# Ledger of designs, part 20: designed miniproteins, single chains

Each design is a single chain, and the fold is of that chain. pLDDT is the mean over its residues in the fold that is shown.

## One batch from the design tools (miniprotein)

Design m672
Fold by ESMFold2-Fast:
Structure m672 (fold): chain A 94 residues (1-94)
Amino acid sequence: MGLRIGPLQKFTDVIDGKPVEYEVGLGMLIDFPLEGEPVAGPDGGTGFLFEEDGKAVLLRPFFTDERPELGRPLTAPVLVVRGEPENIRFLEGL
């Protein structure tokens, strides 16, 4: 049971003329109870936003036929977005 995160790559996006820095990588959820705030994606997919060690972490599970549910264990590949809380909220339009 756990979250395994592969190498994270640093990215910079320009949103409303402001550079926003964040890290993106791939991970794997293994019987991992989902936690955090549900966040809608632009494609209608659901992400989960939480804070760990002063960083915002957004998990977006993919290649799953079942709806991810908060607190329910999930085994699925996951897209991981990590950065300063204000940068991740700004990137997600929160």
Scores: mean pLDDT 72

Design m673
Fold by ESMFold2-Fast:
Structure m673 (fold): chain A 91 residues (1-91)
Amino acid sequence: LLAEAERLIAEGRLDEAIALLETLPPDDAEALTLLGLALARQGRLDAALEAFRAAAALGSAEGQAALAAVLAAQGRTAEAERLAAEALALL
């Protein structure tokens, strides 16, 4: 199922990938990360941020990395830098 969604994203069939991923449970971190990626590829950056935040909240390192990348792409570098500083403070 996730491999199928990943293939659809790679083929540019974003609407089909999103529809497939939305049938999965909302607590699947891998599905949320792929959903965010598909939404970002469509330019729906705010929706992508919400999906990546949900994946990160479930402990997904990939979701956390994707969240930082989208924030940087939006020019929200101060927010991305704050997240990095918070991570460093845990050391």
Scores: mean pLDDT 73

Design m674
Fold by ESMFold2-Fast:
Structure m674 (fold): chain A 74 residues (1-74)
Amino acid sequence: SEYIEKAKEYYKQGKYDEALKILKQGIKNAKSLDEKIKIVKAYADFLRELGKTKEALELEVDLGLSLMESYLNK
C-alpha cells in the first residue's frame, strides 16, 4: 500500500500531520476492503504512537462494525 509507505516516510521526517493526512486519504480512496483494513490498522498504530489512544480505538471499532455488517448483509 503506497499510502502506508508514504505516511511512514513523512512520520520519519517528523511530519506527523502529513503522515495522518495521507492515511486518511488512503482510507477514502482504498480500492478494496483488504486495502482499507491495512490502511486503517496503520492509521490506528500512528494514532497510538502520538498518544491518541481513544481515537485509535474508535477507528478500529468502526472498522469492525463495518466488516460485521458486510458479512451479515448476504
Scores: mean pLDDT 80

Design m675
Fold by ESMFold2-Fast:
Structure m675 (fold): chain A 82 residues (1-82)
Amino acid sequence: MEEEAKAIADRLENLAKRFQAKADEYASQGNTAAADAYRHAAEVLQKMADEARKAGTREIAYKALSKAGQAVDEANAAVDAA
């Protein structure tokens, strides 16, 4: 259970770093809407990673993963709209 929460946290943390890199890339292209969306998603992913790491239960880790997925979808929608 702690191992599953750690694995989820590690994945979310890695995804946050990737989204921060995408935010920087979109900012360099002048796409501020996409840059802001990915930056916000990276922040949410990092917070969810921290919650998953502190969670002693599988349920809390999966709820964090679900919320992270929503932030990812919102970032992708902002890119499609821009």
Scores: mean pLDDT 77

Design m676
Fold by ESMFold2-Fast:
Structure m676 (fold): chain A 80 residues (1-80)
Amino acid sequence: SIEEKKKEILEKIREVVFEMAEHTLQLISLVTQRLGDEREGRVLTPEEQAEIDRQAAEHNKRIAELSKEYDKLVEELKKL
């Protein structure tokens, strides 16, 4: 039924939003760690800096993908 399809899409939207929140919290953790290191006068090596940047880029990429999935699900919901 249309009602069952709406429920399924809403459950998928909830999962997408939750996963976006998790990646956002991981980005906040990376920023917090970097600021803590700077405050304590710890100098990151170029390799350590590159690894943090790589992890941040990975989370940002996943958030962008999830954002597109969210938009698609909202459009599917509107068509019902």
Scores: mean pLDDT 88

Design m677
Fold by ESMFold2-Fast:
Structure m677 (fold): chain A 97 residues (1-97)
Amino acid sequence: KEELDREVRAAVIVLIGAVAYASLKDKYPELEKEAKEFLDAMQRAADHVVQGDVEGALEAVRKAREIVEKMKDKLSPEDYQELLGLVERAEELVREA
């Protein structure tokens, strides 16, 4: 049951990365590389969640946040805030009690 709950949280983290990647790729084609790096960071966070490695998962989410900060000047304020919200949601999923 606890293992299944970790796998579900990991799947949601991957989905967050995939949705963000698809949205950024279509709206900001010049940011495709950064969008892929964000997806890759979310996939790493998910892998760590499945392993029960909270520290490793939080490090991967922190790298995702750094990627969003690097894109800040190229994003609309609304899209920047939405991406930060996705990073915060991923962090909550990692820390879920």
Scores: mean pLDDT 85

Design m678
Fold by ESMFold2-Fast:
Structure m678 (fold): chain A 106 residues (1-106)
Amino acid sequence: SISRGALANGDLGDAINLIKFESGYNPQAVSSTGAVGIAQIWPATAKQYFNLSDAEWQTVRSKLISHASNICYISAVIVKMVKDQGKLSASDLLAALNNPSTFKCP
């Protein structure tokens, strides 16, 4: 549910607008197909970009839900995910999710 073209340009405004459209800012939103949280990140999309195992995806999912009240942080993670296009390892993503200061908010 994320516009690859807009987010590849690193537009946090577009990411925030997409979050509003996808979940209405509901951090607990889970679709019937397993898309989760405020940004409606689908497990297949996350696994595609970071080669995540099922266990690693469950950890990422829990951290995204935990940070869902910080829309700027979630948007920065999504922008980083799209820009890196699988260049960021699963361990690097998990390390970043454990330290929000790694992502700069406007």
Scores: mean pLDDT 51

Design m679
Fold by ESMFold2-Fast:
Structure m679 (fold): chain A 85 residues (1-85)
Amino acid sequence: SEAEQRIQKGQQHRDNLDQVTDLVLEIQKLSSPEDAEEMSRIIGRLIRIDVERALEVARKALELVKEGRVQEALELLRKALAELE
């Protein structure tokens, strides 16, 4: 039913938001305060536009940050935001 589809979509949206929040907290732990603030701002903007895309990009950004590739993480986030204009 449409009601069941709405419930599933609502649950998926909440699950995606929780996952993105956890990813942002991990990025903040592994980054300088300046880079953490910039990445958090971009991810916050992505969440408002497309939560699924925000989750995908935040996961990739965290992987890059874990490898010390913070500038590539920032470029990835900026590119994703520009593509969602």
Scores: mean pLDDT 84

Design m680
Fold by ESMFold2-Fast:
Structure m680 (fold): chain A 74 residues (1-74)
Amino acid sequence: NDDVNRFVGRVRTTIIRGIDIYDNVGPDRRDDIRVGIDGGINMYNRVMRGDNDDDRYRYGRVGYIGGVRDVIIG
């Protein structure tokens, strides 16, 4: 649960910054950022609403957040 809490906190911060950056980056980076933001928002909502994790979300959520972090935060 601490791991999930850390991911959720980082996702929140990254989404906010990602939206601002999204408007200022070129199309190549926009695709990566959009995918990461959408994935992060969906994962956050599923966790908060108590939805069951799909296998892909259980496997891919780190990749989604990692991708957004790598593009936005580095």
Scores: mean pLDDT 54

Design m681
Fold by ESMFold2-Fast:
Structure m681 (fold): chain A 68 residues (1-68)
Amino acid sequence: SEMAIQYLVAESGLSRETAERIVELIEELRKQGKSNEEIAEELSRRFGLSRRTALNIVNGVITFEKEF
């Protein structure tokens, strides 16, 4: 979602390209039935984020997508 990408850029200060990849990965893993914690672990591994930061991003994107 373009709106989820814009949300992540605004909240996390990440580049649009990085935010786009993160949002796409979250959506792919959610379709596979992965938990928020499992998704956060994958984000941490792939993007070099701390586990706390990755979990905050996952929770924020999921909340935003559910509301909008």
Scores: mean pLDDT 79

Design m682
Fold by ESMFold2-Fast:
Structure m682 (fold): chain A 100 residues (1-100)
Amino acid sequence: EPSLEEQIKALEEYIRKDPRLSEEQKEELIRAARRAITLAMEIRRLLERGEPVPEELREELRRELVELTRIAAEANGWSEEELEQGIAGSLEGLDDFLAE
């Protein structure tokens, strides 16, 4: 299955193909996504080794996912309701990811 670098590259290509986004918005979204993916993979490695995940890392990933969703919402002209739903979905996905 794809490595962390391959996953990041695929996401970057997907974002760069979106004609609705400016170059600045693409780079901002890619940067936020890279941070979130890197942190998620570090947490996954801890879980796979049966090591405890520090609360600070969980909170940092939560913060990065909220920021990523906010950037995507701004880039796509989402309403406040759509942004709230997007954040809720991202956090639900995080809870599933962190569940044993």
Scores: mean pLDDT 74

Design m683
Fold by ESMFold2-Fast:
Structure m683 (fold): chain A 80 residues (1-80)
Amino acid sequence: MESLLDEIESLITDPELLAKVKELREQILKSEDLEEQLELVSELRGLVLGQETDPAVREQILALLDQIIEKLLEEKKKQK
């Protein structure tokens, strides 16, 4: 997850979007709750959809976020 979040940050050229992404990254990595992590990643995904103007960069970031969401959902499904 950390490496995927680092890759997302490297793709962002807008300094305002990058600042918000860094804030959400810190919250995601600090969270101990899978549901909270999923909510924060979904918030990040919505932020990218609304703020990233480069369609190629947006598609790359969304693909990385979808990988993070899939991993978190898999972990949640394994909990009894």
Scores: mean pLDDT 79

Design m684
Fold by ESMFold2-Fast:
Structure m684 (fold): chain A 116 residues (1-116)
Amino acid sequence: MENVEALRELARLLGYSEEEADQIAEAFRKTGTSKKSFAETVAALIMEEYARLKAAGVPRDEILERLKKILDFVAKYGIETLEAVRKALETHRDDPVAQELIDYVKKKIEELKKKE
């Protein structure tokens, strides 16, 4: 139940409407709401935002700043979620924007490991 509400909060932060956030949450609920499914859903939403910003012609530095802020928010959900995001970004490693985001995620994972 907690993961469903966290996903709704993330969807709204990404600029989805309340109706779209409800549809995303319902789709996630049908996947069994596991921590792994949550991490994969979060990674998918971040990759959709990445693709949207690139398609809109947003400058590289602005894409990086916007997605880094989203990654800062997502870090509160823990290392498993950040690892899912990193894995998704690695499928686009030939893009310099994706590579800088991978490095940022790796840094956040290491920072969280030091706090445990």
Scores: mean pLDDT 79

Design m685
Fold by ESMFold2-Fast:
Structure m685 (fold): chain A 101 residues (1-101)
Amino acid sequence: DMVEIPESLHELALKLIEEMLETLRRLAEQSDPELKARILRLVEEVEAALNDPSTSIQEKVSLTLRAVFEVIDIAPDLQSPLIQQLMDLVEQLSKAIAEAS
């Protein structure tokens, strides 16, 4: 179920999305060329959605979380500090939405 994100959380949600994208780019730089290309493609898809005024904040969050979870699923080392940072950012976003709902 798509949870409606309150307007009071829009700035926080966008900040956490930007931090997730930065973490994904850092992970890509530490990855093999094939994984790097795949991560950067996912980042570009999310950035395109962020720059589209017709895309809702809920859709922006959903696309970002989908990209993050896809990267976590294909990552060879889940104990990586960058993967742990992505998981922490996802938890922060989920907690903020739950507490405001």
Scores: mean pLDDT 80

Design m686
Fold by ESMFold2-Fast:
Structure m686 (fold): chain A 75 residues (1-75)
Amino acid sequence: SAKAEKVREIAKRALERVGEDASEEELAEEILRLAEEEPEVAEAVRHLVEGHRAIAAGDEEAGRAHFEKALAALA
């Protein structure tokens, strides 16, 4: 549950930062660290990584959709 809560916090922060001038580099580092340590939440972490990649490519809508899917995977 602590791991799921941490991933949920990151996904919520990512959704809040869509369209904002935020440091996505720090978010990417947190996501990669969790992907390494959390096989049981791998699907949610995968969506966070894909969402971050979409934001970096300028696709905020796709990024938001992936972050929402990450939260749904942890519901």
Scores: mean pLDDT 69

Design m687
Fold by ESMFold2-Fast:
Structure m687 (fold): chain A 86 residues (1-86)
Amino acid sequence: GPVEQANRLISQLQEDVERMEKLLAKAQQGKGTRDDLLEAIGIVLRSIGLLWDIEQLNIPSHISEAQSLYQKVVELFKQFLAEMEK
């Protein structure tokens, strides 16, 4: 049902946050690569799609959680870019 679908999409957003945290940690160690940058961009684009899909299900609690998770992805991406410029 819609709640089970929303829970699966939220889990995918949580995975995107974890993947971005790993990319940021790698960049902070001076090991970030061009492939890591392309992966980070891909994560941001996928997360936008996941947020959109969750918003279409019209479940307020899940929309709020998805918006918070997407904001974390964007914040981590900004930090990743700053580390890559060093």
Scores: mean pLDDT 91

Design m688
Fold by ESMFold2-Fast:
Structure m688 (fold): chain A 87 residues (1-87)
Amino acid sequence: MVREAIELARLAIEKAKAGDIAGAIGHLLRVIGILEELERENAPEEALEAVEAALKAAHLALQGKFEEAEAEIEKAEEALKKYEASK
C-alpha cells in the first residue's frame, strides 16, 4: 500500500508535467484513499508519514512545483525504508 501511494504520486507528477491535470488529480485522489485506509487500520507512524509525503508531492505537482514535488517523493521513500525496516 505505502509503495503504491508513492508510485501513484510519481504518476501524478508525470501527468502534471504532461499538462494532464485531470489525470494528476485522479492519482492524487487514489493517494488520499490509501492514506484514509491506513489511518482506519492504525498503520505505523512511518507508513502514514510516507503516504502523507506522497500526497504532498502530488499536490505540489498540481501547482507546477515539480522540484519540490520530487523532494517530497524522496522523503516518502525514506519513510518507506524506515517502515520496511520496522517489520
Scores: mean pLDDT 84

Design m689
Fold by ESMFold2-Fast:
Structure m689 (fold): chain A 61 residues (1-61)
Amino acid sequence: MVAEVVEAILAREPEKAAALLRKLPQAVRDRILGVFRQMAERERDEALAETIRRVEELLAA
């Protein structure tokens, strides 16, 4: 479950990542996205940051 979300994010597949995250409780979703946002900032990975932003955009109703 979490591993599949990680793989989708790293593969730059925001739509797949969002669909998987929708099956998880909100608290778990927030934690996973928070970890990746911190990782993107620390590693200065702009592509990862953009993927996370798109995932958050898809999850924001």
Scores: mean pLDDT 80

Design m690
Fold by ESMFold2-Fast:
Structure m690 (fold): chain A 82 residues (1-82)
Amino acid sequence: SLSDLSLEEMRELMERALAASDLELPADAKGFAKTKEELLDAYAQALSALGETNGDLAAAYRLLDHDKGALGAALVYLERTR
């Protein structure tokens, strides 16, 4: 699962998922969390936001205050569950 990965592995997967998503992120978007625990919390928030927006990634991104790390975590999750 995602929680079994190191912080650097999670960040690398999230960056790849974001690059593949064609989602345009602003230059000042929030970066990734500094700890694995914070990143996993952001992941849970991203999944909740995707549920609230019926899978609308752009709307979920706005709900997460443009948190790049949280959105990346949600995208990695979606790729792994396909």
Scores: mean pLDDT 66

Design m691
Fold by ESMFold2-Fast:
Structure m691 (fold): chain A 101 residues (1-101)
Amino acid sequence: TPMSIPLDGLSVEEAEQLARLASSSDAVAISVGPRTTLEALRAALETLKRANTPTVLVVDESSPIRDEAIALAEELGIPVYVSRNPNGAASLIAAALASEK
């Protein structure tokens, strides 16, 4: 089952917990909003990467950490997209990724 995780407003611990719960999903899309911290994003992405969960990152184009989020995704080998509607895009991308055999 595909899953999308909006990180906006989450603490590092909350982001890690949600990523851990989502790690058994067929695909996970993480969305970064205006209040997402780089530390929470790193915790979520590293958790999913360690679990070998197919993951994609969708970043709000207005996010203050947009460039840092893109660099982090590239560092971890995670596909990244920039969108004006990151939560909506994340849900669609997760569904598409999960449909891959």
Scores: mean pLDDT 80

Design m692
Fold by ESMFold2-Fast:
Structure m692 (fold): chain A 87 residues (1-87)
Amino acid sequence: AMPSVEEVTARLVELYRELVARRASPEEFIERLGELARELGFSDAEVAAIVARARALVEKGASRDQVFVEVLLLAEEAVRRRAAAEA
């Protein structure tokens, strides 16, 4: 089953804090983000969309915080859409 919005938010915040604490590169953040999305049961298409959006933002010079917020919103939207489709 897909995780809740609250669980996805908590796991993404935990990952972000870990990566900030050890000064991870944008590339490492994108890699770890893809791994987390797969672990949380997101489909290959959903993972590809989230990773592509994060990469596009990094290429445009977006801040780490901007990338994190956009990714969080996309992940939450994916969970909500799946919940609505299963209702």
Scores: mean pLDDT 77

Design m693
Fold by ESMFold2-Fast:
Structure m693 (fold): chain A 85 residues (1-85)
Amino acid sequence: MESLLEKQKENLVRTLIETAKRLREVEKASDEQIATGLFLMLKRAHEYAGLSLEQIEEIVERVIKERPEYKDEVLAALERVKAAL
């Protein structure tokens, strides 16, 4: 039985990947713009959805494992979340 928290984390992983892909492929955004978009999503998940920093780090690791091509941008986003706390 999958917990609501696990479903929430899985949904955020999917949404982060879809957003990074759209920004890169459709909007032709720079790596810095992609990192900014992902940062805002992670910050909102922490502040609005109540996800801890440890849970945000786990989500970032899942994104990197599933789509390593976004590693630099998602890590930059995580660093900005940590700096904002």
Scores: mean pLDDT 84

Design m694
Fold by ESMFold2-Fast:
Structure m694 (fold): chain A 80 residues (1-80)
Amino acid sequence: SPRVEKLYQELKDFIKSVVSPEVAKKLEGLLEEILNAKTREEFIRSLQKMADLLVDAGVSPDKISEIIRMAVEIWQEVQE
């Protein structure tokens, strides 16, 4: 979906603006895992891994909340 691709690009760009390139690459892998989640439980597990990595990287709570919100929106669009 063009909308999903646009939202995914916007999320990747936002992540790159708030973390180092090394952390951004690891988060991109977790985003692929999140977007490919087939169950709610799998989705939540992958989302928690992303949140933990963002906390460890020193990202502020407000920015973490926005990243999580964007990831949830993309996953919902993929599931329909």
Scores: mean pLDDT 82

Design m695
Fold by ESMFold2-Fast:
Structure m695 (fold): chain A 81 residues (1-81)
Amino acid sequence: SSATRALRRLLSEMLEGFKKNPNLSEEQIENIISTLREVALGLGVPEAVVEEFAARLREALKNKDVEALERILQELVRTVE
């Protein structure tokens, strides 16, 4: 769907940005999580699933774990219609 394609593009751009500059402030991390939470909820992803992804994403971003981040984002895309 166009929504899935838009989400995939957003997540791809975020991953590439993180690879170039993984030194994110706590405020930047929370802004990223807030944006993804809003988008995922808007696309009909259940709140419990969104909160699970938010927790995992926050950990990956804080730990600068690019592999975990990529895996989490791919899983999120697959949960959207």
Scores: mean pLDDT 79

Design m696
Fold by ESMFold2-Fast:
Structure m696 (fold): chain A 69 residues (1-69)
Amino acid sequence: GLDEATKRAAEAAIKSGVLEEPKSVFEAEVQILKALLSNSDIEATPEQLAEAAEKRGLSQRTIEALRKA
């Protein structure tokens, strides 16, 4: 399964290192998504990415974009 600790570390980097900067927040969200894709059990489908992002607590805007894709 995908390591939640890795995703938490990425989110912590956003919160402590980003200082509410939009570009850094987006980049860290991309890192979280890449961590999800690196899990061999995930096919990288839009639906699976959207569900994983929702479980992760990523922004609803990001989740909606993934669902639409």
Scores: mean pLDDT 56

Design m697
Fold by ESMFold2-Fast:
Structure m697 (fold): chain A 69 residues (1-69)
Amino acid sequence: SSEEEIKKLEDLFGVTLSEELRKELLKLPASTIRKLTELLYNKASRSEILKETGLPEKLVNRLLKEVGR
């Protein structure tokens, strides 16, 4: 589920995402959240994340900030 994939992302990076970001991520398929986690773990650039996911820049920028990038 999308919620399980968010928890995996939080556990992997040792962070607790904001409720606003969590709500936006919950609108996404679990597969998209898993792909985001893979890209972040592999230190993909912002440009690469945008190309691979098609997500809005504002969402990607917030996610990068909250995971400490």
Scores: mean pLDDT 86

Design m698
Fold by ESMFold2-Fast:
Structure m698 (fold): chain A 72 residues (1-72)
Amino acid sequence: MTLEELVEEAKKLYDEIKKIASTLPPQLAERLVREAEAYLKGVELAYKSGDFKTAKINLENLKKLLERAKKM
C-alpha cells in the first residue's frame, strides 16, 4: 500500500466511526470522534513526513477503534 492509500483508508474509517458516533449519546460520541480524529491526524502527519511506519500504526489504531465502536 502507498502512503496515499493509507490516508484514503484512514478517512473511510473515520467516516464510519463518525456515522456510529451519530447513534450514540453526545458524551460518548464526542469522546469517540475525538479519539478517531487524533488517529486520522496521525496518519495525515505521517504522510506529510513520509513516515510509513507511523502511518500504519495510526491506521491500525483507527481499525481497532472502529471495531470497539461497533460493540458500543
Scores: mean pLDDT 85

Design m699
Fold by ESMFold2-Fast:
Structure m699 (fold): chain A 86 residues (1-86)
Amino acid sequence: SLEERVREIVELLREALEAAEAGDEEALRETVGRLVNLVGEFLDDPRASAEEKARFEELVGRFLQALRDRDLEAARRVLAELEAFA
């Protein structure tokens, strides 16, 4: 379902945050790769509106930017907003 796909993405976001907190660059790279693929599948899903897709893509981009900036507090705040989609 669409809700199951959003939940899988949220779980990967949590895994990415945990890998970043642990300094595990290999796990982070692998998790981000899987995340990008699932986000692409969500953006191609006709069950989601264009508005929902744009908002979701924006939030995922902000989350990834927070991880690059090592701003774990910002990453957690964005993750909470993404959880609202699940």
Scores: mean pLDDT 83

Design m700
Fold by ESMFold2-Fast:
Formats: C-alpha cells, sequence, structure tokens
Structure m700 (fold): chain A 105 residues (1-105)
C-alpha cells in the first residue's frame, strides 16, 4: 500500500503548465514502482505528468503531477490525484484532492 500527500491548494498561472509535487510513502509492504494518475469523474484514470518512483517497503519519494494549460474556468476545481503501479494486487492509491487557483499570467 502507498500513501499520497498532495498540496491542499496550488496556484497556477493561466496558459502555462504547473507542476504539483505529490509526496509518496510506501507502507510495510513492498512497492516496486508508482506513477501518478488523475481520477476522472467517471472513475477512469488519466496519467498526469511523467514521474515514477521505485519504492521499497517503508520507502518514500516525490511524484510530479502536471496541470496542463490551466484556464480561468479551472479555478476552484478540486483535482483528485492518485498513484498506480506495481503494488500488491495492482491497486490505485488516492491522495487528498488539490484545489486549483488560476491567476493571470
Amino acid sequence: SVTLTAPARVVAPAGQDTVVPVAVTSGAGAATSAALARVLPDGALEVVGHSTAALAGGGSGTLDAVVRNATPADSGTHVPLGASGDFAGGAVALGNPTELTVVPA
């Protein structure tokens, strides 16, 4: 199992990509890799950003989610972030939702 800790709020300039660092901690069980995924409203997974971590039992790392081309309409949106990877049973772990605030560039 893994635990994700995302920032509670991120400020993103309009028209730019914004990196959201997500802390990942593996539990006592071994996790060999993790990739960050966004959970869509229909339960589908969208891989967000290019970051992987190899996690031993009790290990930790950081995954970078990327909010691409933020628009003012995205402001106030709560973005659920998750990790998928080679966990026991192929599970997806969900972090706390991150509120996006979009500001003029």
Scores: mean pLDDT 62

Design m701
Fold by ESMFold2-Fast:
Structure m701 (fold): chain A 79 residues (1-79)
Amino acid sequence: MTPSQLQNLINDYINQSRNLGRQRSQHRSQYTQLSRLLDSLDPQRGRQVRQQGDDLDNRLTQQSNDLSRQAIDYSRLLR
């Protein structure tokens, strides 16, 4: 693999991580709005929605962190 190809791979992982961060922010906003609405109407359903939102956020965070670690590992090979 050439240094340029390795740099392109690192950039791809960074872009994928950023896209997951954007998705996480969007989902967090949606679950927060729905949870607030449900807390006024049905607090039990509000808790269920919050739990589902937390589970999704944790999964997306883990995926983003894994991509970031891979980018860091490959960047060490450029030196």
Scores: mean pLDDT 77

Design m702
Fold by ESMFold2-Fast:
Structure m702 (fold): chain A 76 residues (1-76)
Amino acid sequence: MAQQMGDIIRQGGAPEVGEQLERDLTRAREAGDLHAAQSAVGKALNALRDTLSQDTYDKVTAQLTPLIGQLVTEIR
């Protein structure tokens, strides 16, 4: 999951954001910390808005939305 989200962001043109999110999500999952995972996703989405064009941002977020939903159900 974390790697898939990171790969989508890297392919969208924000490799540093993708790498940071993958790292933060891996840590949050290992800790069982849903709040940390949600915060990491929010920070990544804000960084993507600043980094990517509107068209690319919309495509990336459309791909991330189902994965975010799945991630929330996997963290306990």
Scores: mean pLDDT 80

Design m703
Fold by ESMFold2-Fast:
Structure m703 (fold): chain A 74 residues (1-74)
Amino acid sequence: MDKHLEELSKELREAYEKAEEEWKRVKAGEAPIPIMQEIRKKFEEAKFSSPLSPEAQEDLQLTFLMFAYFSRLK
């Protein structure tokens, strides 16, 4: 099978775990990293176009943070 796909999957998992850990810290009241602050700012803009549930907002923020970490790893 494609070893490159397996390696990419591993990198994505690591990025997700790192993003989830950072998200946990922010939820606990710690200061967010600069990338997270930028994501929150864009979130406020998006909120004016369509209301999102709190769960959807958290999921979307975590997803953006995961991709930000993934991009940083590459």
Scores: mean pLDDT 61

Design m704
Fold by ESMFold2-Fast:
Structure m704 (fold): chain A 99 residues (1-99)
Amino acid sequence: MVPEILFSDLSEEEREKLEKAIEILKKFYPDLVVNTVGEFQRALAGLIADVLETHPTLSPGEALRSILSEEEYEIIEEAARIIEEARARRQAEVQAALS
């Protein structure tokens, strides 16, 4: 089991890119508070679900592209990659610490 990843656990560059993605999510959820990688992932999943409720024929990717500009979509995609890499890195750190 991997511990929750806090934004403070990320590099300055990774955090800056995630903050840009959070600003995009806040356009849809102004009261959104995100302190962890898991909270960001849940907020993004919620946004996709909300779009699909009103546009059920769209795929998740199409749902995001329908409400985001090309630049905003790129930022969200980059944030998703950072999260995936951070989770993989944390898993490796946990394994190293247990060894």
Scores: mean pLDDT 79

Design m705
Fold by ESMFold2-Fast:
Structure m705 (fold): chain A 72 residues (1-72)
Amino acid sequence: LNEKVSQLFGKAMGSVTDPEVKKAILKAATLVVQEGDFEGAKKLVREALEKAGQEELAREVEEEIERLEKEV
């Protein structure tokens, strides 16, 4: 689980250049790994990526987080 979370959020970080968005993605990964807060992680990633104009990536990452939650 933790490895899959790291891979997903690592991919998302590789797709963005904004340091603030990257920090939000790292925080979302921590919410999933440390707290099991999948809803908080989805909201944080969605808001950060949408503000950066990465709406397509926001949707993709949100869907992958939902899939990951179902694997738990």
Scores: mean pLDDT 76

